# Designed miniproteins, single chains, continued (3), part 25

Each design is a single chain, and the fold is of that chain. pLDDT is the mean over its residues in the fold that is shown.

## One batch from the design tools (miniprotein)

Design m8844
Fold by ESMFold2-Fast:
Structure m8844 (fold): chain A 100 residues (1-100)
Amino acid sequence: SMREEEEREEAIRTIMEIAGLSEEEARRLLEEALERLTPLVERLKELAKKHKPEEVNKILREVGEKARPAILARLEAGDVAGAVDLVAAGLEEAIRRLEE
């Protein structure tokens, strides 16, 4: 459905922000761990509606800046599962900051 496609594209964009990946790489990570990453992205999206966009963007940028080097190192080593673990941890950190 169009709504599910929009939700998938939003999830890909969020993973791109956390991991510093291309759209194609972020889509691949989401597909590898759809059941794990989708609920985290949806929770983040729900919390983001209660905050100013600039605040959400700042949190995602700060979390991403800290997480990206380790995520990229895992992907360079071919450890896709380890990269997913770090993306999930980054999403959980962003959620925690928005929950305050």
Scores: mean pLDDT 85

Design m8845
Fold by ESMFold2-Fast:
Structure m8845 (fold): chain A 81 residues (1-81)
Amino acid sequence: KIEELRKEAEEAIEKAEEAKEEAEKAKKEAKTIKDVQRYVGYTLRAIGYGEQVRLLAKKLEELGDYEGAEKAYAKLEELGL
């Protein structure tokens, strides 16, 4: 169902945005090994959610929801994912 896939893509985008924001905070405050580990952890999490968005966008495209797919890809580009 297209609506369900759009919702999943939106949720994955929000999680990718949150992870990227946390990664940037950890990078800015990087004074210890713990800060570096936090930065790496959030960066990997953001990449993981980005791949989930990419898979969902492809499914939307396969179902003929080109608008939903394009919006998801645009968000990935905006996030640098």
Scores: mean pLDDT 84

Design m8846
Fold by ESMFold2-Fast:
Structure m8846 (fold): chain A 71 residues (1-71)
Amino acid sequence: APKLTVHEEEVAAGDVSTAEVIYKKEGLPDDTVTVTARRTAAGTTVSITPGSKEALKGDGEVRLRRGVAVP
């Protein structure tokens, strides 16, 4: 499986942050994945939805901040 690393720096309790990560890999078209992080009192839940199957072949990193997402 591809490795996607999510860095959460400032997601407060009750906040939801969403980022689109563009996977660039030589020989493949650009693909996007959606990363959603939800902060709760019990901790942070992260879900990842691939934009296409080609996105599953790349590694990526995304940083999520309070109400803001950065690649």
Scores: mean pLDDT 50

Design m8847
Fold by ESMFold2-Fast:
Structure m8847 (fold): chain A 83 residues (1-83)
Amino acid sequence: MEELVEELKRLLEAGVDRRTAVAIVAFSAFDEKIASLTPEQREKLRSKRDEIIDEAEALAGLPVEETSRRIKELIDKAVKEAL
């Protein structure tokens, strides 16, 4: 949670637009989450990555802490459903 908030803030401070910053953070968090899974599980989840990122971008209008929390929830849900 704290790591996602800090990464998002860092990108925004660097001048990255909010939707792009959210997409970058969501990609990073997704890749980290699936890194410990089997190759088969990772391949299955990668097919859903674009959908998850698109949903995360829709949250860009929310406060940084809420956007970060919802990104984590989206990723956790997707991983749980694939296991």
Scores: mean pLDDT 80

Design m8848
Fold by ESMFold2-Fast:
Structure m8848 (fold): chain A 70 residues (1-70)
Amino acid sequence: EEFDKLFEFLSKDGNGKITPEELKYLAELFGITEEEYQELVKEADTDGNGYLDKEEFRKLFEKIKEKLGI
């Protein structure tokens, strides 16, 4: 699955967390503006800790696909 490959790419250390820097990289990769990326991260980060676990990242990825019409 695209999601699993992307998550593995971003969590290279196997720590199971996606950092804000990695999320910004994804926004740039998908052509999402900084304003849109901030909104999507806020909606996905239910813990408010600044990191996305696999579940939160899946939610973000689905929102990105919706915005791209994929």
Scores: mean pLDDT 69

Design m8849
Fold by ESMFold2-Fast:
Structure m8849 (fold): chain A 94 residues (1-94)
Amino acid sequence: SLLEMLDEILKELEKNEGEIILKSLEKEYREEILKKLGYLYGIADVLGHNELVKKLEEILEQVLERAPSEEEKEELKKIFYEGYREGVEAVRQQ
């Protein structure tokens, strides 16, 4: 069930990749979206869902490549990896 959920998340990310990247760059949505993506990355990493890990790394790289400055890039990374820590913690408590 949990692995099937992660497979469905992977499909949704593949379907909406461009929209997710663009919204991650918008100040209104970046915190919510990138933190959620980081959270999923943490869960996928701990559970060994390598395809989802790779897709989330590709999405992050594309977001960072499109960041308008080094300061924005560091802020975007910070939000993503805050999500990652929460995702890792959520799985480790099971």
Scores: mean pLDDT 86

Design m8850
Fold by ESMFold2-Fast:
Formats: sequence, structure tokens, C-alpha cells
Structure m8850 (fold): chain A 76 residues (1-76)
Amino acid sequence: SEKEKLLEEARRFRERMEEESREDERAAEEMAKGLAEKRTPETGEAIGRSMREASITGNELVAESREKKLREEAEK
């Protein structure tokens, strides 16, 4: 049924965004390590944390908006 397709698409989109957030978190950690090697470990850690937080928040907002839209469409 159409409702099942929309709900499954919403679930898959959420999973993809969660996986992307994990990849961004890993990239931020690697960047922070690189910056720490340049004798500014506090700055590197702060930048890495900020990038990770922004990526997670951004992906969550996009996923939530998309999921809500698909659920509303399924409820028609």
C-alpha cells in the first residue's frame, strides 16, 4: 500500500541521515587530530567538536523535516 511505502521511505531516509552523521563525526575527529599535531590541540579539539555538533544537528533537522512530511502525506 502507499502508506507503507511512504513510511518505509521515511525510515530509510532517517537511517541514511544517521549513518551520514556518524561519518561526519569520524571526519571531524580525524580533522581534530590533524590540528592537534600542529601544536594547537585545544583549538583542534574545539573545532572538531563544533563541526561534529553542527553536522549532527543539521542532519537531525533535515531527517525530522523529511520524516514529518512523509508521515503527513501517508496520513492523507
Scores: mean pLDDT 67

Design m8851
Fold by ESMFold2-Fast:
Structure m8851 (fold): chain A 81 residues (1-81)
Amino acid sequence: MSMEEKIEKIVKEIVEAVKNGDMKKARELVDEAVETLSEEELEKLIKKLVEISKTEDPENAKKLEDVAVYLYVKMQEKKAA
C-alpha cells in the first residue's frame, strides 16, 4: 500500500467515525496514526482532515477540527519525547 493510500484510508476511517458520533474511535485512530506514521505523513493527515472539515456541516466540521487539534497535540508530544 502506498503512503498516500494509507493516509486516505485513515482519513476515511476518522471521517466515518466522526459522522457516526464515535469520537472514541476517532481518537483511537489518531493514536494509532501517531505511533505508525512519520511527522511528514502526520502533517499531511492533519491537512486532509482540515480540508474535509471545510466541506462538512458546522457540527461535523467542529468535530473534525477537534480531531485535527488532538492529532497535532499528540504529534508534538511524540516529537518532545
Scores: mean pLDDT 82

Design m8852
Fold by ESMFold2-Fast:
Formats: structure tokens, C-alpha cells, sequence
Structure m8852 (fold): chain A 83 residues (1-83)
């Protein structure tokens, strides 16, 4: 599905950022996290999943988007710790 493709694209961006967090700006890392959030919300709405249940959803596309956000936030934490 297009939603799964978009969620996977967000996940790959987050994975790349986590491998080399210092090569990204804080704005770029925030943008990657926001993209993951947007794809997760879109997938939840498309599948009738309450936004409050996004992080505990068993929907594959929502899980991929949630993982993208998790990895992007980890990249942000590593960049902040390296200051």
C-alpha cells in the first residue's frame, strides 16, 4: 500500500540518521521525526485506529511509522549528548 511505502521511507530516513546523527542538523532530525509522526497519524486515520492507541497498535503500517519516530528521537538524543 502507499501508506506502508511512505512509512517505510520514513523508517529508512530515521535509520540513516541514527547511523550518523552528527552529520544532520537539529532541524533535519526534527523533520525526520515529524515525518514519522505524520505517516503514523495518516495510517491510524485510514485504519480507524484512535490516535491515543497509535503506540500500542498491532497495525503493521502504524508500527513501522512508530519505529521511525523512535529511531529519529534516538538520533536526536545522541546528537544532544554529543554537544
Amino acid sequence: SEAERRAREALELAKEALENPLEYSAEQLTGIALRGIGEGIDAALANGIPISEVTTSEDKTVQIAVEAVRLALEAIRKQEEAE
Scores: mean pLDDT 83

Design m8853
Fold by ESMFold2-Fast:
Structure m8853 (fold): chain A 107 residues (1-107)
Amino acid sequence: STEDLLLERWNSLSKEEQEEIIRVINEFRERVLSGEMSPLEALEELEKDPRKKRLLNKLLDIYRQVLAEMGIEFPELSELSKQEQVAFLEYAMSLLIEVLEKNGIPY
């Protein structure tokens, strides 16, 4: 299943990388849920830090690998508008959190 593939790819990451990705996701969600930033503004603010940008790209790469194994072509990140990048990132974040919660994995 998509969930099993995502969990397999997630579990291949080091514990440190998992914790850093979750911290970036939580920072994004806090900025958006506070009503202080739109999702686009929150993404642009996070991308100012090259380390956070790399972690977000790693999350999107995991999502892309999962979709590719399902026979779904994921567009290149550079070909997407910032608004489209936000939509895909929000979906990838939500899917990861849902899979972790469903499997009783802390985040």
Scores: mean pLDDT 80

Design m8854
Fold by ESMFold2-Fast:
Structure m8854 (fold): chain A 73 residues (1-73)
Amino acid sequence: MEREEREEQRRREAVEEAERAFAEAAEILPDAKEGIETSGRSLVEAMLKSTAEQAEKAAEAVRAMADKLRAQA
């Protein structure tokens, strides 16, 4: 049935996760905040134009990056 709605919901959830991960990264690296925010906006825009699966993989990669930064702080 509404496959497009399910893919849109998955993509939205992935974008929200990526935005949270970028916010965490910006908090850990305040001197790089502007660069992180710029990169985050570009990735979110790309994710909104991608498939749900691609958006989920991108969010997973960004979350892994934020977790790694937190572990090193």
Scores: mean pLDDT 78

Design m8855
Fold by ESMFold2-Fast:
Structure m8855 (fold): chain A 67 residues (1-67)
Amino acid sequence: MKISDEEVELAFVDMLYGLAKRALERGDVETAQEIIDLLEKLAEESKNPKVREHARQAVEDLRKMLE
């Protein structure tokens, strides 16, 4: 059984989103900003449009939590 690169990248985006959201909820803005930067890189650099869209949506949601 081989997991597809798309499935791995989508799971990675979901993991990063969850980590960043928890960081923001506890006031760890520095860690959240580092994770947002990684998600922005995935949105720009991923060759898969579905992964890019998913990462972009995650960044948008996380930035709405920053005040």
Scores: mean pLDDT 81

Design m8856
Fold by ESMFold2-Fast:
Structure m8856 (fold): chain A 108 residues (1-108)
Amino acid sequence: SEEEKRYEEEIDRLAFALVMAPSLAVSLLEQRYKELVESGADEEEIRRTAILLIAAYKVLGDEEKAQKIFDELVERFGLTPEEVARLEKEIDEAVKRIQEKIDEFNKL
């Protein structure tokens, strides 16, 4: 779908940014997440940005920051155990995709 294509493009851009300027990449995602939360943006937009931010933290080894955003998302949306398991799977998939793209860029 068009939405899936945009998500793949976001993953590619994030992977490249994490290789070139990891601190800036994280800072921009943190700012975007904060703006979406403070403006009361759609749950789907907040969730999508949060998944990318959590995945970025995990790729960089910042497990404490990753867990904090994860816990905030679970609390904010009142996620059930089944929804939490889905979120964990989505994050793991994002981490995998980002890492694969980073590995591709490092071979160039």
Scores: mean pLDDT 86

Design m8857
Fold by ESMFold2-Fast:
Structure m8857 (fold): chain A 56 residues (1-56)
Amino acid sequence: GPGGAAAMERGALEGGGSRETARAAGDAHKQGNGREGAEYARPGGVTEEDGRRASQ
């Protein structure tokens, strides 16, 4: 697809808290308590990965 579709995905991926929340839900279904993904369940929270990218 062209850049138009990619741009939309980028915004949703970076600012889409629902995406991170969906990850946590998936982890809960994977024989897990969702503990591993619970940290990513935060919508728009600055994670270590995000902080690292910004600090650079």
Scores: mean pLDDT 47

Design m8858
Fold by ESMFold2-Fast:
Structure m8858 (fold): chain A 56 residues (1-56)
Amino acid sequence: SAMAEEAARRAREAAADAEPAVRGTSGWGHKQWAEATGDPEAAAERAAAGALRARP
């Protein structure tokens, strides 16, 4: 389904982009989030969301 396909694509992009982006951004890196959540997918989304929320 279109929504499932978009969700999967979004999660993949977040995981790929969040890792280097968060690594360059101050604060928790993707590795730290991955260790805390135990899942790179959740870690990437959490790291990306954290960076976005920090931005006013």
Scores: mean pLDDT 60

Design m8859
Fold by ESMFold2-Fast:
Structure m8859 (fold): chain A 77 residues (1-77)
Amino acid sequence: SEEEINELYDQLNEAIEAKDVDGAAQVMAELRKIRAEQGFTPELQQKDEAANQKLVEVFGVEKAQEVNLKANELFLS
């Protein structure tokens, strides 16, 4: 649902601000599962791009890539 997706993006932003690598990866994995099932709309693409920008700003490029790799591993599990 839209409410569920918005809650997950709020949780992702909190994890990023806390510099919680594992928490951010977990929430990103859940968002990827939802997108795979429901489709990747332009609205969700905008939210995803904003979240990735914030991830890079807070963690830096190398650590942001590590978080994305962890999220992908969790998504594929």
Scores: mean pLDDT 83

Design m8860
Fold by ESMFold2-Fast:
Structure m8860 (fold): chain A 91 residues (1-91)
Amino acid sequence: DLPDEIVLLMNKFDNAENEEEKLKALADLILFYFHPGLNLTPEQKEIVEKYIVEKLKEFPEEAKSKLIEIINSMDADPEVKEKAITFLQSL
């Protein structure tokens, strides 16, 4: 089973009404996924990463760049942002 916080963040994305809200929810999920206190099993990591990739595919190609801009603008640890952006750039 996935941690409750991750499930909650996934549900926030699924229930978001517009593109801006969905991308902000996805940014929150990605930043939480790279939080240094979060210890996921390899199986849980695969589930979360697959979810992020599949949800990002629901948007036009430019959405990845927009998501990176949102992450850069968020109030989060710079090291966590770097990991999140590196992950997105690898997709």
Scores: mean pLDDT 85

Design m8861
Fold by ESMFold2-Fast:
Structure m8861 (fold): chain A 69 residues (1-69)
Amino acid sequence: GDEKARELINEAVQLAREGDLDKAKELAREALKVSPNAPYYILEAAMKAAREGDLDAFKALADVLQESA
């Protein structure tokens, strides 16, 4: 559900900050499978990452959103 999707997205952001972009993208894709609202949560997380200067997290999340469109 929504809580699980948010957990996966938060973990994806952390992994992206650690340099594991592939694993970050995998978790974001998993979030899309567990909630129909996951695209909104990923967009929110991507915008927050950009605002905080986490460019790797922003790019990983943006790539997943583009793939799901």
Scores: mean pLDDT 84

Design m8862
Fold by ESMFold2-Fast:
Structure m8862 (fold): chain A 83 residues (1-83)
Amino acid sequence: AAAALLAQATAAYKAGDLAAAIAALNQLALIDPAAALIDLGLILYDAGDYAAAIAAFSQAAAVGDATLAAFAAAAIAYISSQA
């Protein structure tokens, strides 16, 4: 399930296993590309790549439902205000 893959990606990232986090996000992108793009945006933001994070959130907003689009828009606004 998409939620299980997102949980796996988050757990791997918190454990410092970036390769496992990316592998889980690649699997998630096959079934829920919007959720995968949100998590990618969060990882890129934490890594300090704000331009790539904004790009990932913008893509998520384009393909996600209204809830994910609202979250992505808020994240983009926040990052843009900090740049």
Scores: mean pLDDT 73

Design m8863
Fold by ESMFold2-Fast:
Structure m8863 (fold): chain A 85 residues (1-85)
Amino acid sequence: MSDVIEALEKGATREEILAAVDKEISRVQKAIELFKDDPEAVEDYKEELETLEKVRSLIQQGKLDEALEVIREYLKKRIEKAKKS
């Protein structure tokens, strides 16, 4: 996520932003495989993956501001979940 946010905020090219998203998608997919025996961890990573796929779609459509909003909403939910623990 951080690499994607940095790419969006610094005005990187669409290709660079998509490359950052694809890298994060690969990382999350590997995490799902590594933690497959932990249902809670798998669910958290699946939510991150769904968010990244939505962001990728928005970037492909040229909706960079909407993509950034989706990321910020996801991070806010993650912070709220951490604070409740």
Scores: mean pLDDT 81

Design m8864
Fold by ESMFold2-Fast:
Structure m8864 (fold): chain A 85 residues (1-85)
Amino acid sequence: DEEEKELEKAIVEGIKYAKENVEELLANMSDEELEEKLLELSNKDIDDPEVLKERAKYTYIEAVRIGNEEMLKRIELFLKKYEEE
């Protein structure tokens, strides 16, 4: 489904941006601000590519912040699967 592929692309772009800018994003946002941003995004329309892109970006930054190795591994597997499709 082309619509699903556009949503997956938005998620991938959000993660890639976060990976490239992880140090800057962590330096410019407090733990509290990051949690508030994720909560705000979790209540928005999941069918919006821009919302999914921002959610993916901040979810990646949160995983890095807390050292969630399982989440980071799952994200890398998702990226690899997307690139193989």
Scores: mean pLDDT 78

Design m8865
Fold by ESMFold2-Fast:
Structure m8865 (fold): chain A 63 residues (1-63)
Amino acid sequence: SLPPLSAEERRARLQETLRYTDEILELKKKNAPEEDIQRLSAAYARNDREGYEKLLEELKKKL
């Protein structure tokens, strides 16, 4: 098992994950194309915050 994270680090990671999850769920509710959702997920997995935000803004303009 991995060494334990500090409570502060755990909170930060949980908040980031929850924000991402909520954003993806909202996009799915708006019938966002699966292709665009996959692109967002790929950017998130790469920790590409700038690319993620840009893709998110462009997708929201289409919805």
Scores: mean pLDDT 79

Design m8866
Fold by ESMFold2-Fast:
Order: structure tokens, then sequence, then C-alpha cells
Structure m8866 (fold): chain A 109 residues (1-109)
């Protein structure tokens, strides 16, 4: 599940950026989502735990049409460093490429 793999990567990036507590991680996800999509932000706020919040956020990132510059700005406003924001964007792009390659292989069979 590509969304679950991206969620795990996001959690690792948040920890590396110094956001260690589950409640702090969830708050960063809420604040980032509030800059991008109020409905998604509400779903993250209502998530029962961090794992559910991360999965909602990762699913949103994989399907959103928001431009790179606006995603990076939202991550920074959410409390992430510029380096962490770029790493999350890179992880999203890599996940989208992996899914695209998988679908192309299935279509070729």
Amino acid sequence: NIAKELAEKIKEILEKDGIKEDEEKKEVLVKTAEELDKEVAEKIRNAKDLDEALLIFATFLLTTTVKKEDLIKAFIKGGLSEEAAKEIYKARLEAQIEEGVRLLREAAL
C-alpha cells in the first residue's frame, strides 16, 4: 500500500526534524492541511491516533493537484524546516512514480 509506505516515510521525516511526540506530529499535519484543504484538516483532527492521521495525510498528498511551491509553503507554515518540507515532497513524488510504474507493468501484461 503506497499510502501506508508514504505515511511511514513522513513519520520518519518528522522525527528527524525534531518533532518527536505523537501529538506534536499530528498538530503539524493538521496545520499543514489547514493551508491546503480544510476538509482534510478536519479529518486529520478527528483521527483516533497518529497512524490514522498520517494515512489520511499521505492519501491526500498522493492525490492532490496542489503545486510544489504551495505544498512546500504549507509544510513550513505547519512547523517543518525547509529541508523536511522538501524531503516530504520528494517522498510523495517517489511514491507517485512507483505507483505509476506498477500500473504500467500491469497494463503491459
Scores: mean pLDDT 85

Design m8867
Fold by ESMFold2-Fast:
Structure m8867 (fold): chain A 80 residues (1-80)
Amino acid sequence: DEGSIALIRVAAHLAELDLAIEMAKKKGDNETLKKLQSLREKAVKLVEEIRASTDPEEQRKLVDELDKITEEARKLVEKS
């Protein structure tokens, strides 16, 4: 169902952000690390909203916002 798909996508996005943070930490790129940590904080807030929502359409919209955060994180990793 749509809600289950949203939760799976949420788990994937959080894992991607966690991996990006670990990579930045290992490289010693403190500026990229700080930006990624800020994006993860925004992602956690969206995850809380997704989990609190009972509307599949609202969950989809929030997951789309989470997609934008992970895309920003990918661009930061590409430049580091």
Scores: mean pLDDT 79

Design m8868
Fold by ESMFold2-Fast:
Structure m8868 (fold): chain A 71 residues (1-71)
Amino acid sequence: METEILASLLLMSFNVAKTNTSKPFSKDEIEKIKKNLRQLVEMARAGVLPESVGREAEELIKKLEEEEKKL
């Protein structure tokens, strides 16, 4: 539960920062974050993290990929 709360807060903070940031994320920053999120997905698949965390990370990766394509 605490792990889920932490992950949720990170995802929420990430989304808020992106939509209400005076400075947008760079392509390089997006790439680094995608790598971290992929690790979270793999950890959830391995049973180390709850499946809900894996789902949130996977959805965030898709959003970041779309944003990166927009450039």
Scores: mean pLDDT 65

Design m8869
Fold by ESMFold2-Fast:
Structure m8869 (fold): chain A 62 residues (1-62)
Amino acid sequence: GLSPLERDILNLIRDEGPLTAAEIARKLGQSPAAVRRALENLELRDLVVKEGTRYSLPPPAL
């Protein structure tokens, strides 16, 4: 299952497009450290992809 923070991050990226960890932390009112840990967990689970400094959702499977 996803933590509440992980779900909020996925919903934010879906709605607002590719975002940096700092932008996500600011928009959700969360600490940058907490957001980075959640993003690392989501990336390890292939639920987000990192392109440069920005995180996006992977393309849907065809």
Scores: mean pLDDT 82

Design m8870
Fold by ESMFold2-Fast:
Order: C-alpha cells, then structure tokens, then sequence
Structure m8870 (fold): chain A 61 residues (1-61)
C-alpha cells in the first residue's frame, strides 16, 4: 500500500540518520526502527517516532 511504502521510506531515512549519530542516540534510533518493523507501526506512529528521534538528536548535539 501507499502507507507501507511511505513507512519504509521514513524508516530508511531514520536508519541513515542513526548511522552518523552519537552512540547513545544511534542505539535509540536502531531500537525505534526495530520496534516499528516488529509491530508493523502505522505511518502516524512512525512519524511520531521520527519526531522524537530528531528532537533527541538535536538536544545531544
């Protein structure tokens, strides 16, 4: 579905951001991605996870 494709795109973007993040933030990003994949998170939930991740990344830098 279109929603599933958008979720995959957002998780891929989050993966790329996690790779270059400080270790603690990278671990958090990896955990968020793993949980979203395991529980088949909705687009709305994935957007909220990314928002939380980006705010924490911003605060850590």
Amino acid sequence: SAEEKEVQKLLEEMRKKAETAPPEIRRMGEMFIALAERYKASLESVKKLIEIYEEELKRAQ
Scores: mean pLDDT 80

Design m8871
Fold by ESMFold2-Fast:
Structure m8871 (fold): chain A 77 residues (1-77)
Amino acid sequence: MSLEELLAEAGRLAREALAADPASRRTHEAMAVWDALRTLLEGAPEEEREKARAILREIAENSSDEEVRRLAEQALA
């Protein structure tokens, strides 16, 4: 899956989660994945991209949400 496809999927998940419950862990984690993917795609400086990868690693390792974790894992592959 391309980073562009992952960004679209994370954005979809974030919008659906926000509409259902804006305070949910899923909403916060999906938005964090979307922001990290956007940082990687928008050509941010390497220091900011490494911070984005660190956020993705944290979510991939610690999220209880399988769909959010899958998106973070695929972004790091």
Scores: mean pLDDT 84

Design m8872
Fold by ESMFold2-Fast:
Structure m8872 (fold): chain A 69 residues (1-69)
Amino acid sequence: SQPEQLLTKLLQENSLTQGDQEELQKILVSSKDAAEGVGRALGLPEELIGKWTHLFFEEEARAFLSTLR
């Protein structure tokens, strides 16, 4: 799926500790839960839930990476 592909890309493009990698994985799970919950409430098809999961994860991942200095 697109959010898992983005996670793989971010892990390859950034020099992250094991703890930071685990945190990105937690952010992915949280993004999936949020997108699925909202999507189910609105009756969205699986394809749109996938796009929402990607957008939620991308935003949260970028915010997290910006704190690593």
Scores: mean pLDDT 78

Design m8873
Fold by ESMFold2-Fast:
Structure m8873 (fold): chain A 70 residues (1-70)
Amino acid sequence: MAEVPREVLETAFRAEVLVLRERGATEEQLALARAIAAELGLDLEEVLADRALLEEAAQRYRELVQQILA
């Protein structure tokens, strides 16, 4: 569907991956995250390795959510 930019989807995904990293993910959650990463053309292992990019994405995602709620 053409209405959500890939950059927004990637940002949301990276923000959620930070939550999984901090909380500790189950095998089921990791399998789902890998499937979503593949759909977005990303490697979950590389995404998990870059904490700074995950934290940046979480901040950007919060800003996007605030635009919807404002």
Scores: mean pLDDT 76

Design m8874
Fold by ESMFold2-Fast:
Structure m8874 (fold): chain A 97 residues (1-97)
Amino acid sequence: MKLVPPDVSTLTPEEIEAIRRAILDLVRSVLDAETAARVEALLEKMSEEEILRFQLAAIHATTASREEVEKLLEELSKVMSPEFVEAVRTVVEAILA
């Protein structure tokens, strides 16, 4: 798998905040209000690195096949928390639906 995390040190705090807001907007647009609220609560607890990995996964889901998305989720499950992987899965499956 070729998903490389972005270099957090090259991004400004303003860019990170813009990414966080873009993810929140996406979550609200593709999920129902109850599910979106659960994902939003997890996003508030996420580190800058986790937010950037979430964005990459969401972008990849818009251009990738279902098989590629399944491989992405498997790789994330090896390095990220189960709660993070479940949040990403929820959003990605909504994008693919």
Scores: mean pLDDT 75

Design m8875
Fold by ESMFold2-Fast:
Structure m8875 (fold): chain A 87 residues (1-87)
Amino acid sequence: AMSWEEAEKLLSKEELGLLLQADPDKDGLISREDARTLLRISAPDWSDEQIEELLLKYMPDMKSLTVEDFKKLLDDLDKLGEEYQKL
């Protein structure tokens, strides 16, 4: 599992702020509910269906996200936003 010290090196300042909000205890695990809340904050124009689809991609059999998987999920959001701007 990724430690919080490793997360601080891999995450942007904005992403680290979101992680601190989702994981205030710094245990390196983000609950499904916290991840869903952060996705709604990060992508307010996304539908609930789009948010749930992205969560299922990273949490198919798990009730929590690792910090590493959370970073990948945020990177996917940024890429999808860039593709939308090209359309």
Scores: mean pLDDT 67

Design m8876
Fold by ESMFold2-Fast:
Structure m8876 (fold): chain A 72 residues (1-72)
Amino acid sequence: SLLEKIRERFPELSEEVREKVVELLKKVTLENANEVFDEIYDLLRKELNISTVEEELKLVKDVLDLVNEALE
């Protein structure tokens, strides 16, 4: 499930935040994928206290993977 994948990928996140990400992913379509990506990216960047370029690049990849999985 998406929730389990998020839990394994981001063990440091609260379950409330993980459920929020799942709700955003449920709304994703090819037409709104960029907007959904931005919402999830901004949420996780703040929750994980991302501050370095390396951390940002890893987060971009992880969020892209989640959006792609949800579109299948």
Scores: mean pLDDT 83

Design m8877
Fold by ESMFold2-Fast:
Structure m8877 (fold): chain A 65 residues (1-65)
Amino acid sequence: SIDDLTNKIIDELEKLAKEGASAEEINQYLADKLREVREILSEKDFRKILSKVSEKWDEILEKLE
């Protein structure tokens, strides 16, 4: 499901941050993953994932800075 995919991406972002990955490294992972899902999902479903993932990424970035 879209929610399962969203949660999987968020879990990986949190894991990378916890393991000491830089903001640049996490951003690269996210860019690659979002490019991949954009190819297979509708615009509507992609926007749902992007919204939730971006919100979580902003939260993680605030803690890293």
Scores: mean pLDDT 83

Design m8878
Fold by ESMFold2-Fast:
Structure m8878 (fold): chain A 87 residues (1-87)
Amino acid sequence: STVSNNTMTDNGMDAVNSGGKVDDTINSMTDDHSDSKNVTMDNKNNYDNEENNNANNYTDSSVSDADSADSDDRSESDFISSFMSFS
């Protein structure tokens, strides 16, 4: 798509409009790539965006996959509790 969105920089997205949004976007992805908080950031980001969908899919062999997350067993119970009380 270069015919209509042929701007001076990037593709005319909010990058230039926000005054460095492109740089911020790349920076965020680089930070997420950090091994230290990668798992936490990935899970927290999913909760914030797909909280409702995740609760529905947790029955889909989550135990088999989540078996690796021995310490994260409690988070699932707390997550569902918050989802039910969420308004």
Scores: mean pLDDT 43

Design m8879
Fold by ESMFold2-Fast:
Structure m8879 (fold): chain A 56 residues (1-56)
Amino acid sequence: DDEKRLQEAEKRGIEAMTKLSEEGKKRVEEVKEKSDPEHKENIDYGMKQIEKSGKK
């Protein structure tokens, strides 16, 4: 059924986009954990700004 295959492809697309956002946040957290205290503060500030802006 083409309809089912289309829905499955759409579902995978949404899943991929969600995973991409999660991976982005995960990468930032990993960098933050490995960073010096000064760097952590800068990363936290930048991340906070991005979250506020990216929300829409």
Scores: mean pLDDT 66

